# Designed miniproteins, single chains, continued (2), part 46

Each design is a single chain, and the fold is of that chain. pLDDT is the mean over its residues in the fold that is shown.

## One batch from the design tools (miniprotein)

Design m5590
Fold by ESMFold2-Fast:
Structure m5590 (fold): chain A 57 residues (1-57)
Amino acid sequence: DPARAALEHQAAGEVRRLFTEAEEARKKNPSEGEKIVEELYDRAAERMRAAQAAADA
C-alpha cells in the first residue's frame, strides 16, 4: 500500500530518531537510560500505531 508505505516511512524516521536518543541516554546513564528507553519505546509504538490507523482509514 503506497499510502501505508508513505506513513510508515515518516513514522519510521521519527521512531529511528527516538531510538537514537534512547541509546544515547542509555550510554550516558545506564541505570536511568533503561527507564528512558522504555518511555521512548512506548512513545514510538504509539506513533507507529497512529500511522497504521491513519493508513487503515
Scores: mean pLDDT 73

Design m5591
Fold by ESMFold2-Fast:
Structure m5591 (fold): chain A 73 residues (1-73)
Amino acid sequence: MSPEEVVREALERFRAWLAANPDASRDEMEAAMGRVVEEARRRLLAAGVPEQDVAEAVARLTAELEAEIARRV
């Protein structure tokens, strides 16, 4: 499984969650982001992706999810 595929799937799941929760508070969005990031990290580590690539993919995903939250405010 590629890091790009995991990041894309995680971002799409978060976007779907935001669409389903239009009145979500900042705290609820942050909690959902945390869950998505941890799931992606676990999937990449389980797939044997090198630690450096996992860290980079997680950082990229986190930035994308934060940008999605920023667009909501």
Scores: mean pLDDT 84

Design m5592
Fold by ESMFold2-Fast:
Structure m5592 (fold): chain A 78 residues (1-78)
Amino acid sequence: MVELEREVEDVEEAVKEVEKLLEEERATGLAEIEYEVEKKPGEAVITVKIKLTEAGLASVDPADAVEEAEVKITLRQK
């Protein structure tokens, strides 16, 4: 699992933007994307599971290819 932390001015708007980007990436057909969002006062945690499709794997260097990855994104208000 990869963990990322970011400070943002507006947690709710940042969550909406991340969800929009995840839906756009899902629409490319290069990856299967599942995500869940946990909201707290001044904080949100987005857990993303990504599995590359055959098309996605063909576009990546085999030495650096990760077929399946889980990313945890923590957004905190500044």
Scores: mean pLDDT 73

Design m5593
Fold by ESMFold2-Fast:
Structure m5593 (fold): chain A 65 residues (1-65)
Amino acid sequence: SMEQIKKTGELAAPATDVDGTTPLEAFLEAAKEAGLEVPEEALEAAISGPGKVGMGKLGNLIAEL
């Protein structure tokens, strides 16, 4: 179900959005601060996907890097 996909996405980008920033933006800032270079293909996959599914995929790619 979509709810299960959303929970998987939350594991990649934990929802501690007190400021209301999107999880993707917060995740990208955290990765940049950690010195991780996010590939353009991974970013495009996250953006072109149906949101939560794309973010979960991006999180897994970063974890593998």
Scores: mean pLDDT 54

Design m5594
Fold by ESMFold2-Fast:
Structure m5594 (fold): chain A 71 residues (1-71)
Amino acid sequence: SDELIAAALEAYETLAADAKSEAERRAIGSWVLQQALEAALQLPVGEHLPLLEVDPATIEETLRRAIAEHT
């Protein structure tokens, strides 16, 4: 949903604000994407998707595609 995507982007901006390197920003972006996808799929606690290494700029597009494909 648009609300989930907006929340993920806001979480990324907040967490990445203190990042010292591009590698840290990428790690944060990948973690945020994983958390958002797990929420969208309603995975139980302890069930995890593989960590996807992504460019933070693609978080919105990746989430929109995954949500559309699942829904």
Scores: mean pLDDT 76

Design m5595
Fold by ESMFold2-Fast:
Structure m5595 (fold): chain A 100 residues (1-100)
Amino acid sequence: MTPRELRDEYLEKLEKAKSVEEAVEVVKEFAEEMAKYALKDPSKEVQEEVRREAEEFGEAAVKLAKERGWDASPILEVLRLFADWLKEKFGVELEVPEEP
């Protein structure tokens, strides 16, 4: 499974979330799967692909929360933790969405 395929699968799960709590669980699972992928193949190409697809997923997750009137804060917290982990492990900087 590629980072792009992981993004597509977890975006579908995110769209089916009925609450912010379910959305947070989907975001956590996505971050865990992306982390496993990066650890399995720590090449620069894979790290950059993980960063790009995670940024796109994060933007979609925050947008979904806003459109549904949910508090995006817990989603942003998970995304920030993943960004910090990626920077510490691989020196890759991931941009977390600023607007809820």
Scores: mean pLDDT 83

Design m5596
Fold by ESMFold2-Fast:
Structure m5596 (fold): chain A 65 residues (1-65)
Amino acid sequence: SEEKEKEKRKELDKIWEELVATEDSVLSIRKKLLEALKKILGLPEEKVNKLLEELENNPTKVLLD
């Protein structure tokens, strides 16, 4: 559902903001975000990696999709 998808995107935005605020290295932030996305979305790693890459490259497009 569109509403469910919007909720997931809000959760991703919060996680990204919190991870950036931790002042960890970029690699550490990516690993923590990937693990959080696996747990929250319940998706296979392949799909989570694709979503993460899209979010990093064009967050606006990901949110509008």
Scores: mean pLDDT 65

Design m5597
Fold by ESMFold2-Fast:
Structure m5597 (fold): chain A 80 residues (1-80)
Amino acid sequence: GKKEELEKVIKDVENSKTLDELKEAVKKGIKVILTHEEDVRKAVGVTLRLIGAVIEAELTGDLEAAKKAVVETLKEYLEE
């Protein structure tokens, strides 16, 4: 289900060692959210936050900050 799939994505994000690996994990997370989330506003909002974290990592080179932001965003989404 949604929770189990996103928990796997969170582990993929935490285990990512490169920006490309983070991007692939984020793409999987977005696909899970868009497949399961009926609230379009929530789906769009979470997706934009995830994309924003990846863009910031590309601009700053700070992979660890981006991984933390993505994990926190997904955990908050699962608690709603």
Scores: mean pLDDT 86

Design m5598
Fold by ESMFold2-Fast:
Structure m5598 (fold): chain A 82 residues (1-82)
Amino acid sequence: SRKVAEAVGLTLRGIGAALEGDYETATASFDRAARLLESHLGPSDPLVARMYELTSEMAEKAGDLELSERYRELSRRRRELS
């Protein structure tokens, strides 16, 4: 699927940004990947919850605690659907 390929590309970009310490860019890339996966796989797929959890961790490393908490809640709600 083209959407899955795009989500993989965004995930790799996010990993690259995180390795360079650019956690703000990593957060944005993982958020976009999570949203694409959710739109393609549905909110109950375990990969969606995991991507939001990863996005939350990157937001925390970027110093945005409010954004990190929002992504943790998104991940938690998706896990409850599984």
Scores: mean pLDDT 87

Design m5599
Fold by ESMFold2-Fast:
Structure m5599 (fold): chain A 100 residues (1-100)
Amino acid sequence: SENEKIVKATLEIADYASEKVAEALEEGKISAEEAQKINDLLVETVNEVYELYLNKEPVEKILEVAKRGFEEVIKALAEVDEELAEEFEKKFKEKLEEAL
């Protein structure tokens, strides 16, 4: 279903972002506090999207919440590493547009 595609895309985007944040932390490009803030935003976005999916909300609403959540993640990343933020933005747009 379309809703399942959006949920799957959201999980794939979040996994990608989490891996890149972990790499940046290991390379000293981001602090542990900044990494935690970004991971908290990712978890919140995934949880909100999944809750809407379980409640059988319209695809448009699920997609809007996913986009808003990932925009917050991109904003937080841009304050730390603009290149990393641009890579995440490209991946978020690519994965969400592929789903719908």
Scores: mean pLDDT 84

Design m5600
Fold by ESMFold2-Fast:
Structure m5600 (fold): chain A 78 residues (1-78)
Amino acid sequence: MLKEVTEEMTALTREFMAEAARLGLSDETINKIMDILGKAALEASKLASQGKEDEAQKVIERAKEEARRILEEAKKEL
């Protein structure tokens, strides 16, 4: 459901932002992660509203993996 997708994306965004703040990541890196998660939230919400819950979950998982990869690459620069 749309509410579940919104809650999942909000929780995911808070999790990544908390880690980025703890690590002292650059605004550039933070904005890149936020852009990925924001675009995924819009796409997943659209898919969920169309009853395509499986496709919405795939979008969320892909965005989660991309955000995690960016976070891990940023950690290597620390």
Scores: mean pLDDT 80

Design m5601
Fold by ESMFold2-Fast:
Structure m5601 (fold): chain A 53 residues (1-53)
Amino acid sequence: SSQLQAQIAKLQAERADLLATPTKSPLEQTIRDFRILALDVEIDLLQRQLAKS
């Protein structure tokens, strides 16, 4: 559906922004890495849902 495609695009843009964001500490880098992992999981789930739609 167009809603799923829009949501996937939004999450991909958010992921790209996180990758482009510099970190100033190991803790901030770890937090960023976890956020990217969470986004990757959500994107994968939505892409699988889109394939069924």
Scores: mean pLDDT 86

Design m5602
Fold by ESMFold2-Fast:
Structure m5602 (fold): chain A 86 residues (1-86)
Amino acid sequence: SVREELEARRERVDRLMDEARRLAELGTPEALRRAAELAREAARIARDAVRLAIENDEPAEFIIRLGMLAIAAAGEAVVLERRLER
């Protein structure tokens, strides 16, 4: 079902963000670059999930939660990219 696909995408976003946070803790330039890439990928998946949820008339509360997840992932990517600037 569409809902099962959206939940699977949410779980994937959570896994990517957990890995990004682990890499960010290492603090090396290579780890920070990889963490930023993972956070950007998580943001893309979450944005696509928002679009799919809207197209399939999912409840507004569910769409809002996916949207907040997309914003959080994108924000974390920006923070990581700024850390790469030293």
Scores: mean pLDDT 89

Design m5603
Fold by ESMFold2-Fast:
Structure m5603 (fold): chain A 61 residues (1-61)
Amino acid sequence: SMDRKREEMVERLDELARQAEERGDPLLAEGARQLATVIREDHLDIETMETSVRILERRLA
């Protein structure tokens, strides 16, 4: 379901924020938290959400 996919992306962003904090990247951590809030509160399409999450994940890698 769409809700399940949103939950998965929020979990990925919460983990990304935690890892960014551990690495000393507070800007990436804040970006991940802000995107998680947008996903939780706004009805964005799944493709846009997935793309945004992947962009931030690549920044950490």
Scores: mean pLDDT 80

Design m5604
Fold by ESMFold2-Fast:
Structure m5604 (fold): chain A 81 residues (1-81)
Amino acid sequence: MEEIVKKAKEIIKELEEKGIKLSEEEKEFAESMADYLVENYGANYEDALTVFKAALLLKKEGKEEEALKLYKEFLEILQKK
């Protein structure tokens, strides 16, 4: 968990430094997905939000495969409890 969240934070920092920003709608989507993971999987809200923001930024950069992998790895960790 800690390792994947750290990776997500590094991705956010790198892409934001390059001027890639989430729209207000994308931020709201990330918040809604974080709430969903908290409610249904017992995720930490801040961790879920961080991972989703990183995945959306990767998708925006054209790295859709990396975005999907990051999300899947996070979901697998949540399912192991």
Scores: mean pLDDT 81

Design m5605
Fold by ESMFold2-Fast:
Structure m5605 (fold): chain A 79 residues (1-79)
Amino acid sequence: SLQDKLSKLRDQVIDLTAKEGELLREAQELNRQGQSYLDRGDVEKSQELFARAQELLEEARHASDLADQLGRDMRDLAE
């Protein structure tokens, strides 16, 4: 049914929004840790952490983009 389809899309948007928030928080923490290692002179470890943070930021962006698209699809289905 249309209601079942809308419920499924809503759950997906909620999950993607939660995932985006978690990825952004983890990326921020990795950047803080990377800066701490850099301040201690551990350039190799700092670059590893910064690279991982960038990967998480890209994943967060993709989750956000997908959530926005699904939100538009939900509005279109409701009309």
Scores: mean pLDDT 88

Design m5606
Fold by ESMFold2-Fast:
Structure m5606 (fold): chain A 80 residues (1-80)
Amino acid sequence: SMAEEKRRQELLQRATLLFQTAVALELLGEHSDDREALLARARQLREQGRRIQAQLSPEDVERVRRAAEEARRRLLEALA
């Protein structure tokens, strides 16, 4: 149904944002005075993302993983 597809897209977008934000906090945290707080927040976001991934297809889980890896690559380039 269209409602099921909308729910799938919302979960996919939410998981993607959670993992992308966790990656950003981890990279920024490595050089921050607030390292412990930023890394703790990143761990919470990754845990939330994993719970959403349990509701996604293997193909969508792989899409989320690739999006997080691409975000990490771009952030490392931007921070260099």
Scores: mean pLDDT 88

Design m5607
Fold by ESMFold2-Fast:
Structure m5607 (fold): chain A 85 residues (1-85)
Amino acid sequence: EFDELAEELLPPEVVELVRQMKEAIESGDSVKLFTAMAGLIDLLTRAGLPLGEAGELVERIHQALKNNDLDEFREVLEEIRRILA
């Protein structure tokens, strides 16, 4: 479900960071969660996205995973795919 969408839409490096976020949320590992979120923000800003927009997209992924919201998850991954294309 979430893992399959990430693998279909995103480069492997982004898939790994999103997977780390999901695992961290499921295990309650706040250090792993913030490390993965910071890594994804860094990747998006290096791709040319402003810090605020990168942070907003990563927080949308976080909330979608936390709320089990597959539709929002898909929408935010499609935005990231467009940015990285």
Scores: mean pLDDT 84

Design m5608
Fold by ESMFold2-Fast:
Structure m5608 (fold): chain A 82 residues (1-82)
Amino acid sequence: LRRAAEYARLAAEAAEAGNSELATKYLGLAVEELKKAEKDYPEAVKKVEELLGKGSDALQQGNYEEAARYLREAARVAEKAA
């Protein structure tokens, strides 16, 4: 979860900078780290995945401010669960 939180935070920073490619890369890394935590933290993983999904949708729509907001919330939830 801590590594997933760090990648979600980096994705948010990339989105705030308008770098959708870098944001998408870090978002993918966050998802990979969440899969490793699903067995021990299923409820936290589900909530973080939902927020990362909303962030991904916002990135695809070009709404970088909305994407950064969801990605920062995903990082916060993952960090608190760790």
Scores: mean pLDDT 83

Design m5609
Fold by ESMFold2-Fast:
Structure m5609 (fold): chain A 86 residues (1-86)
Amino acid sequence: SMGEEIRKEAEKFAEKFREKAEEIRELIEEGRLEEARFEGEILIGLARIELGVLLTIARKKGDEEAAKYARELFDEVIEELEELLE
């Protein structure tokens, strides 16, 4: 179903963002703080854009459960990134 496709897409993007978060963590551990901040801020922006796209698709399909799932998953990823940049 389209709802399953939205969930699967959300999961794939969340995984990719988490992999990139680990790369940013490595930059922080290396003392490359300006690069980590720059890459992290870009990644947070990209995550918010992708969430917006998924929410728009879910809304147009009337799939509130898929929308909620995507929002909760991306909120966790964005929070992880924001905490990493503190």
Scores: mean pLDDT 85

Design m5610
Fold by ESMFold2-Fast:
Structure m5610 (fold): chain A 58 residues (1-58)
Amino acid sequence: MNVTIKVVKVEGTEEAKEVLQSVDGVVLPRGLASLQVRYAKEEARRLGATDLEIELED
């Protein structure tokens, strides 16, 4: 079943915010959404995210 990626919170650099905004509202199958969230969190932290929260909604 498809889920929507929801960015609840992001704090840090503008680059980190842009990465998370690029995945916000994207609808994908649950497995792909989980993978996308994992990579987006890793990239945002690498770019200077100090706080972040992402949820998957059905």
Scores: mean pLDDT 83

Design m5611
Fold by ESMFold2-Fast:
Structure m5611 (fold): chain A 81 residues (1-81)
Amino acid sequence: MFEKEASKENIEKEERIVEIMQDVVDGKISLDQAGQELLALGVSEDDVKITLANLATSSKSSRQSAIDILRVGVEIMREVG
């Protein structure tokens, strides 16, 4: 059974994670900097490690597609609740 998280703070945190991942894809920040920013947001060390490994090993197109899907999900949560 799923628990519906409708917190504005949770949506804002997810938006910030998407922005950090986009900054990596755009070359604005390093993977190390992205890892530090994700840890500062309260993402677990294991989840950060998996995310950074996926960003490092995936094609730029695959990374962008994953970010775009997350961004659409956040926008839907904001508009629909």
Scores: mean pLDDT 71

Design m5612
Fold by ESMFold2-Fast:
Structure m5612 (fold): chain A 110 residues (1-110)
Amino acid sequence: SKVEELIKMGLLAIAASAGYLVALEALKKGKYDLARKQAEAAARVTDEFLDMALSFGADPSLLAQARAIVDQILAEFNAANPDIARIEALVEELNDLLNKILKEVSKLLE
């Protein structure tokens, strides 16, 4: 069902966003290894969302932009001195882009 696929994509977007924020809270507490593992888990959820979007005909350039932001988030979590403010800004940018992709997919499925 088109509705079931859109609900699943919406839940993946929420789960990914929440996952990065949980990882960021671990990072703020100095739990670097836990934060990195949680960020990697959120990145896998993001990849599942993007693979679904691609299968529904979403613009590959928007998907590439989202993957580039994920790579920047993961690079920052793996940095010797992670920039918390930069991670927060990148997560917000990613969330906005995932919502834009979800809106595009919703129109393609009409």
Scores: mean pLDDT 91

Design m5613
Fold by ESMFold2-Fast:
Structure m5613 (fold): chain A 87 residues (1-87)
Amino acid sequence: SSEEELLKRIFVKEVVDELKKLGLSEEDVQAIKEKLLEAIRNGASFEELVEIALEMAKKYLSEEEFKKLERKLRQATKSLEATIASL
C-alpha cells in the first residue's frame, strides 16, 4: 500500500539519521540511502531493508556500534510494523 511505502521511507530516514550520528560521510550515507530506496521500489520488506542497511554499514562500524545499530533499526521496524497493523 502507499501507506506501507511511506513508512518504509520513514525507516530510511531513521537509518540515515543513525548513520550520520555514527560519523559516516555524506557520500556513504547517500549511497546507503539510494540502495534502500531502490529496494523499496523492488518491494523489499522491513527485514530486507534492515539487512541491506546493516551489510552496507558494517565496514564503517566497530562490532559494538554494529550491534547498537542493529538493535535500533530492529526496534524502529517493530514500531513501524505496529503502525501499519493499526491502519
Scores: mean pLDDT 85

Design m5614
Fold by ESMFold2-Fast:
Structure m5614 (fold): chain A 99 residues (1-99)
Amino acid sequence: ALEKLEQEIKETLEKIKELAERVIRENEGGAKEIAERILVFVESLEELPVDEQLEKLKELGEGIKIQLEKLENSPRPLDEEEIKLKELLEEILEIIEKL
């Protein structure tokens, strides 16, 4: 059980890093800036014990849910940058929620 959780956390961190690195390469605006911040955050988690990694990933997931709710409750249609940010956040949340 513990060894399986350690492997699942490792795979989750690797998937988020790969996604963030892709967004950094393909974008120049706000989506890139958020992806760079997420990359730094998940790289910092690699130095932590498994229990703290899990806690911090769940905290990231909750923060993403709050940001997605703000985007959904926008009083105007989302622009192209906001749509790209929404797509990034939805993909990261999907990765975290499978943990």
Scores: mean pLDDT 84

Design m5615
Fold by ESMFold2-Fast:
Structure m5615 (fold): chain A 73 residues (1-73)
Amino acid sequence: MEEELEFDVRAAIALIKASVGILAAQRDGDKELLEKYQKLRDELVAAHEARNREKVDAIDAEITKLSKEYEKK
């Protein structure tokens, strides 16, 4: 139960981060960044539905890297 709840919470937080990235990219007109976040969001949803913890963690790490790169602009 606890591990399942932690997985769902982690996936939810990653989804929120991706959604924030999408909104920021749309605001700034960065089409390439927008497409990258949309792809990661879709892959995250699919991985979460498949209960693939490793894939969710990998996608969350990629979203975090992309957000950090965006902050350099």
Scores: mean pLDDT 79

Design m5616
Fold by ESMFold2-Fast:
Structure m5616 (fold): chain A 72 residues (1-72)
Amino acid sequence: SMEENRKAEEEMRERVKKLSPVLIEVMSEAARGLGETATAISEDREKGREVAKEKNEEVKKKEKEAEEILKK
C-alpha cells in the first residue's frame, strides 16, 4: 500500500539522518590516518609502517564508538 511505502521511506530517511554524521566522523578519521601515514612513509618507510598501525587502531576505535551510538 502507499501508506506502507511512505512509512518505509520515512524510516529510511531517519536512519540516514542518524547514520550520516556518525559515518562522516569514521570516514574523516580514516582519511586523516591515511594522510598522516602517507606523510610518515614518505619521510621514513620503517617509521611509516608503525604510524600506519597506530592510525588503523585509531580508526577501529572510532568504528566501535559509531557501533555503540547506532545501538542506542
Scores: mean pLDDT 74

Design m5617
Fold by ESMFold2-Fast:
Structure m5617 (fold): chain A 74 residues (1-74)
Amino acid sequence: KKEVIEKAIKAIEEVLNDESASDRDKLTMLATVIGELKKIDPELAAKMEAIFNDKSLSVDEKAKRTIELLREAA
């Protein structure tokens, strides 16, 4: 579980720090890590989905909130 969470945080941080990454790339990464976490922690994945579906947040804000949530869970 911890290794999967740490890998997910790193993947999201890498796409956020990639100046060439589009909003589509960021959303694709977020969707991918949510799918992986559903297999091991469905409650955590549900919280990530709530962030992903929050229309008031920008794509970068969704990614940053997801990283914070994952850090608290690790």
Scores: mean pLDDT 81

Design m5618
Fold by ESMFold2-Fast:
Structure m5618 (fold): chain A 83 residues (1-83)
Amino acid sequence: SMEIEKLYEEGLKLLEEADPEVAKLAKELFEKLKNAKTLLEKEISLGMLLILLGVEKAINAPEEVLKGLELIIEAAELYLKSL
């Protein structure tokens, strides 16, 4: 879906500008979610993105980091619902 791709691209751009290390990890997790062979493995990758967001919130990360992760998570959730 073009909408899923746009949410992911917008989220990743925010992360790359705010925190390149978080951006790299979020990108790797999203790629693992897409490339996973089983639904369970896809759900585990989504769970890891949610844990990453939780950690960043706990350490009071910049709003751009939180917003970027939320957009990538929304893209991942929409992708899983489209399967």
Scores: mean pLDDT 90

Design m5619
Fold by ESMFold2-Fast:
Structure m5619 (fold): chain A 77 residues (1-77)
Amino acid sequence: SSLAQEAQALYRELAELVGEETARRALEIVEKGIREGKSADEAAREAARVAPEEKQEEVYRLTLRIARLWRQLLGLE
């Protein structure tokens, strides 16, 4: 699906920005936040904090897009 393709592109962009391990940790935080009922914004802000300070704003923007996409796929909106 187009949504799955967008998600893969965002995952790749996140990994290129912060490395695979930090990207995985950020995505785990987003997933946990969504499961706990947090908003996409709250989940993304928490996820961004695992990134180096100079990259946190870009990680926030990417994880916010990912969180919104995941919420749509899960029917949570």
Scores: mean pLDDT 86

Design m5620
Fold by ESMFold2-Fast:
Order: C-alpha cells, then sequence, then structure tokens
Structure m5620 (fold): chain A 74 residues (1-74)
C-alpha cells in the first residue's frame, strides 16, 4: 500500500487501501489514501488530491486529511 504509492504505483496503492478498508482496517486505508492525495498534489493535480484527501477523512484519518484539504484551499 504505502510503499507502492511512494514508488509511484498508485493503482497498486489504491487496490491495497480498498482491501484494507473492506477488511475493517480503515485507519491504515485512510493513511494510504492520504499518500495517494499527496502524490497527486505533487504532480499538480489538485482536484485529484482533494478527492483522495476526502477518502482519507471518510476512512477515519481525519485530522491529517483535513489539514491537507485546508492547504489546497490556500
Amino acid sequence: GEEAVKAGDLETGKAKADELYAQGNRIEAGRVYLLIGRKAAEEGNLDEARKWYQKALEAGYGPEALSELQRLDR
């Protein structure tokens, strides 16, 4: 999950995060969603970054995801 996103393999990272979420490991899924959002933001895709930060927030990784969403609004 996280390692794949850091390596640029967002599809593998997303699949692992979705698997973790389905297994009830929502906090870990939210962490991976946050990393996907950060990668999208680094690439200048701010709309995609917002989408992934929102998913991280919904997964229960709230404070960190909210902080990243607030940064995008500046």
Scores: mean pLDDT 77

Design m5621
Fold by ESMFold2-Fast:
Structure m5621 (fold): chain A 96 residues (1-96)
Amino acid sequence: EREKIAEAVKEAAAIEGAARLRAALLLATFSLDLETMERASRALEAAGDDAEAIAEAVGALPVEDARKLLAVAGGILARTPGGSEEAARILREAAE
């Protein structure tokens, strides 16, 4: 499960771009409880534009929180002008 989440994040980063994916994930942290949001936000900020580090930051979260984060980030990308529908699909499938 954690490997599936990490793979989905790396694949989405390759399609969408690491910086854009990280921005969507940061916005998606508002869907988490405050403590988890703070932890996830710090980890994502520290990851910078490194797709591997972004994937590890998401994969380090509890699986339920990581799935919620991917579902919300996928929704953000699907709604964002210039966002990749394919990257959004990959994140949403990994959230299930």
Scores: mean pLDDT 82

Design m5622
Fold by ESMFold2-Fast:
Structure m5622 (fold): chain A 66 residues (1-66)
Amino acid sequence: GPELFFTESDTREDNERLRRENERLAEEKGGLFFDTPARETPEDQALYDRWRAVRDTLRRQHLGLA
């Protein structure tokens, strides 16, 4: 577990949470499904921004494998 430093394991878990939240919001809004959040509310935009930031971090650590 992440105790000292924010690592891939911690980042990945946070990313999974954001993915699930994003998916729920997409279903609730009935506008966007899959990997695209319903960019209609500022709350969805905040979640999307965090998700993008986490995803960018993962790219830096695991660049090459998609």
Scores: mean pLDDT 54

Design m5623
Fold by ESMFold2-Fast:
Structure m5623 (fold): chain A 73 residues (1-73)
Amino acid sequence: MAEELLKKGEEALRAGNKQEAAIYFADSAIVAAEEGNLELAREYADKSMEAATKETVPIAVAARLIVVGAELE
């Protein structure tokens, strides 16, 4: 689940595809949050922000906001 998306993100980052990596990390964060693993969700959201380009920043920010919202509930 979230770990498989994380692996795809790491593979994309290793290949130099920062944009694709940011998207996979954002998806990993959302899935981890849905599974109730807020600690991993936050780490994955942070990875997405670090990999983000100008075009993927909105996706990374959205993932981080979803994780923060889950923590506040």
Scores: mean pLDDT 75

Design m5624
Fold by ESMFold2-Fast:
Structure m5624 (fold): chain A 63 residues (1-63)
Amino acid sequence: SVLDAALAFSDAVGKLSPDDAFRVDMAVLDYILGRISADEALARIDSVSPEAAAAFRAYVDAS
C-alpha cells in the first residue's frame, strides 16, 4: 500500500546521517514540485540509499 511504502521510506531515511537524509528529502521535494522526473529522483535517492530508493519506487508505483 502507499502507506506501507511511506513508512518504509521514513524508516530508511531515519537510518541515514543528517546530510544524507537532507539529500534524499531534497530529491523527493524536487519530484513533488515537478522539477525532476520520478526516474531522476530515484537515481538521486539510490546514490545515497538503495533502501530508501526501493521504498520510493514502491510509493510511486502504488500512486
Scores: mean pLDDT 86

Design m5625
Fold by ESMFold2-Fast:
Structure m5625 (fold): chain A 72 residues (1-72)
Amino acid sequence: SFVQQLQQRLQELQQRIDTGDEAEIQESLAELDALISEITQQLKQNPSPELQQLLQQAMEARAEALLKLNQL
């Protein structure tokens, strides 16, 4: 499903944040911002608890990326 594709993208970005260097984390942060925007647009069209949870997870991943950049 479309939601599964968004979940897969988030999982891949999370892996890059967990294992990447500073440049990879910066790039992942930009992609997370794009993903958050896409999820938000989907929620406006078809609100669902699954998409709301995914948005929360994406925002948490973004916060983690920012914290990691502060430690590098």
Scores: mean pLDDT 84

Design m5626
Fold by ESMFold2-Fast:
Structure m5626 (fold): chain A 44 residues (1-44)
Amino acid sequence: SSQQEQLLLQIQALVNRTNAVWSGLKDGGYQEYLDKMQELRDKL
């Protein structure tokens, strides 16, 4: 479905970003990661 496809794209984008976040947690990347997780929860 359209919603399912959008969620999969969001998850894929988050996975790609997670690698950068893990490398730069001390640069506030962890907070941005949490914000993205909340965004995905809002779409569910």
Scores: mean pLDDT 72

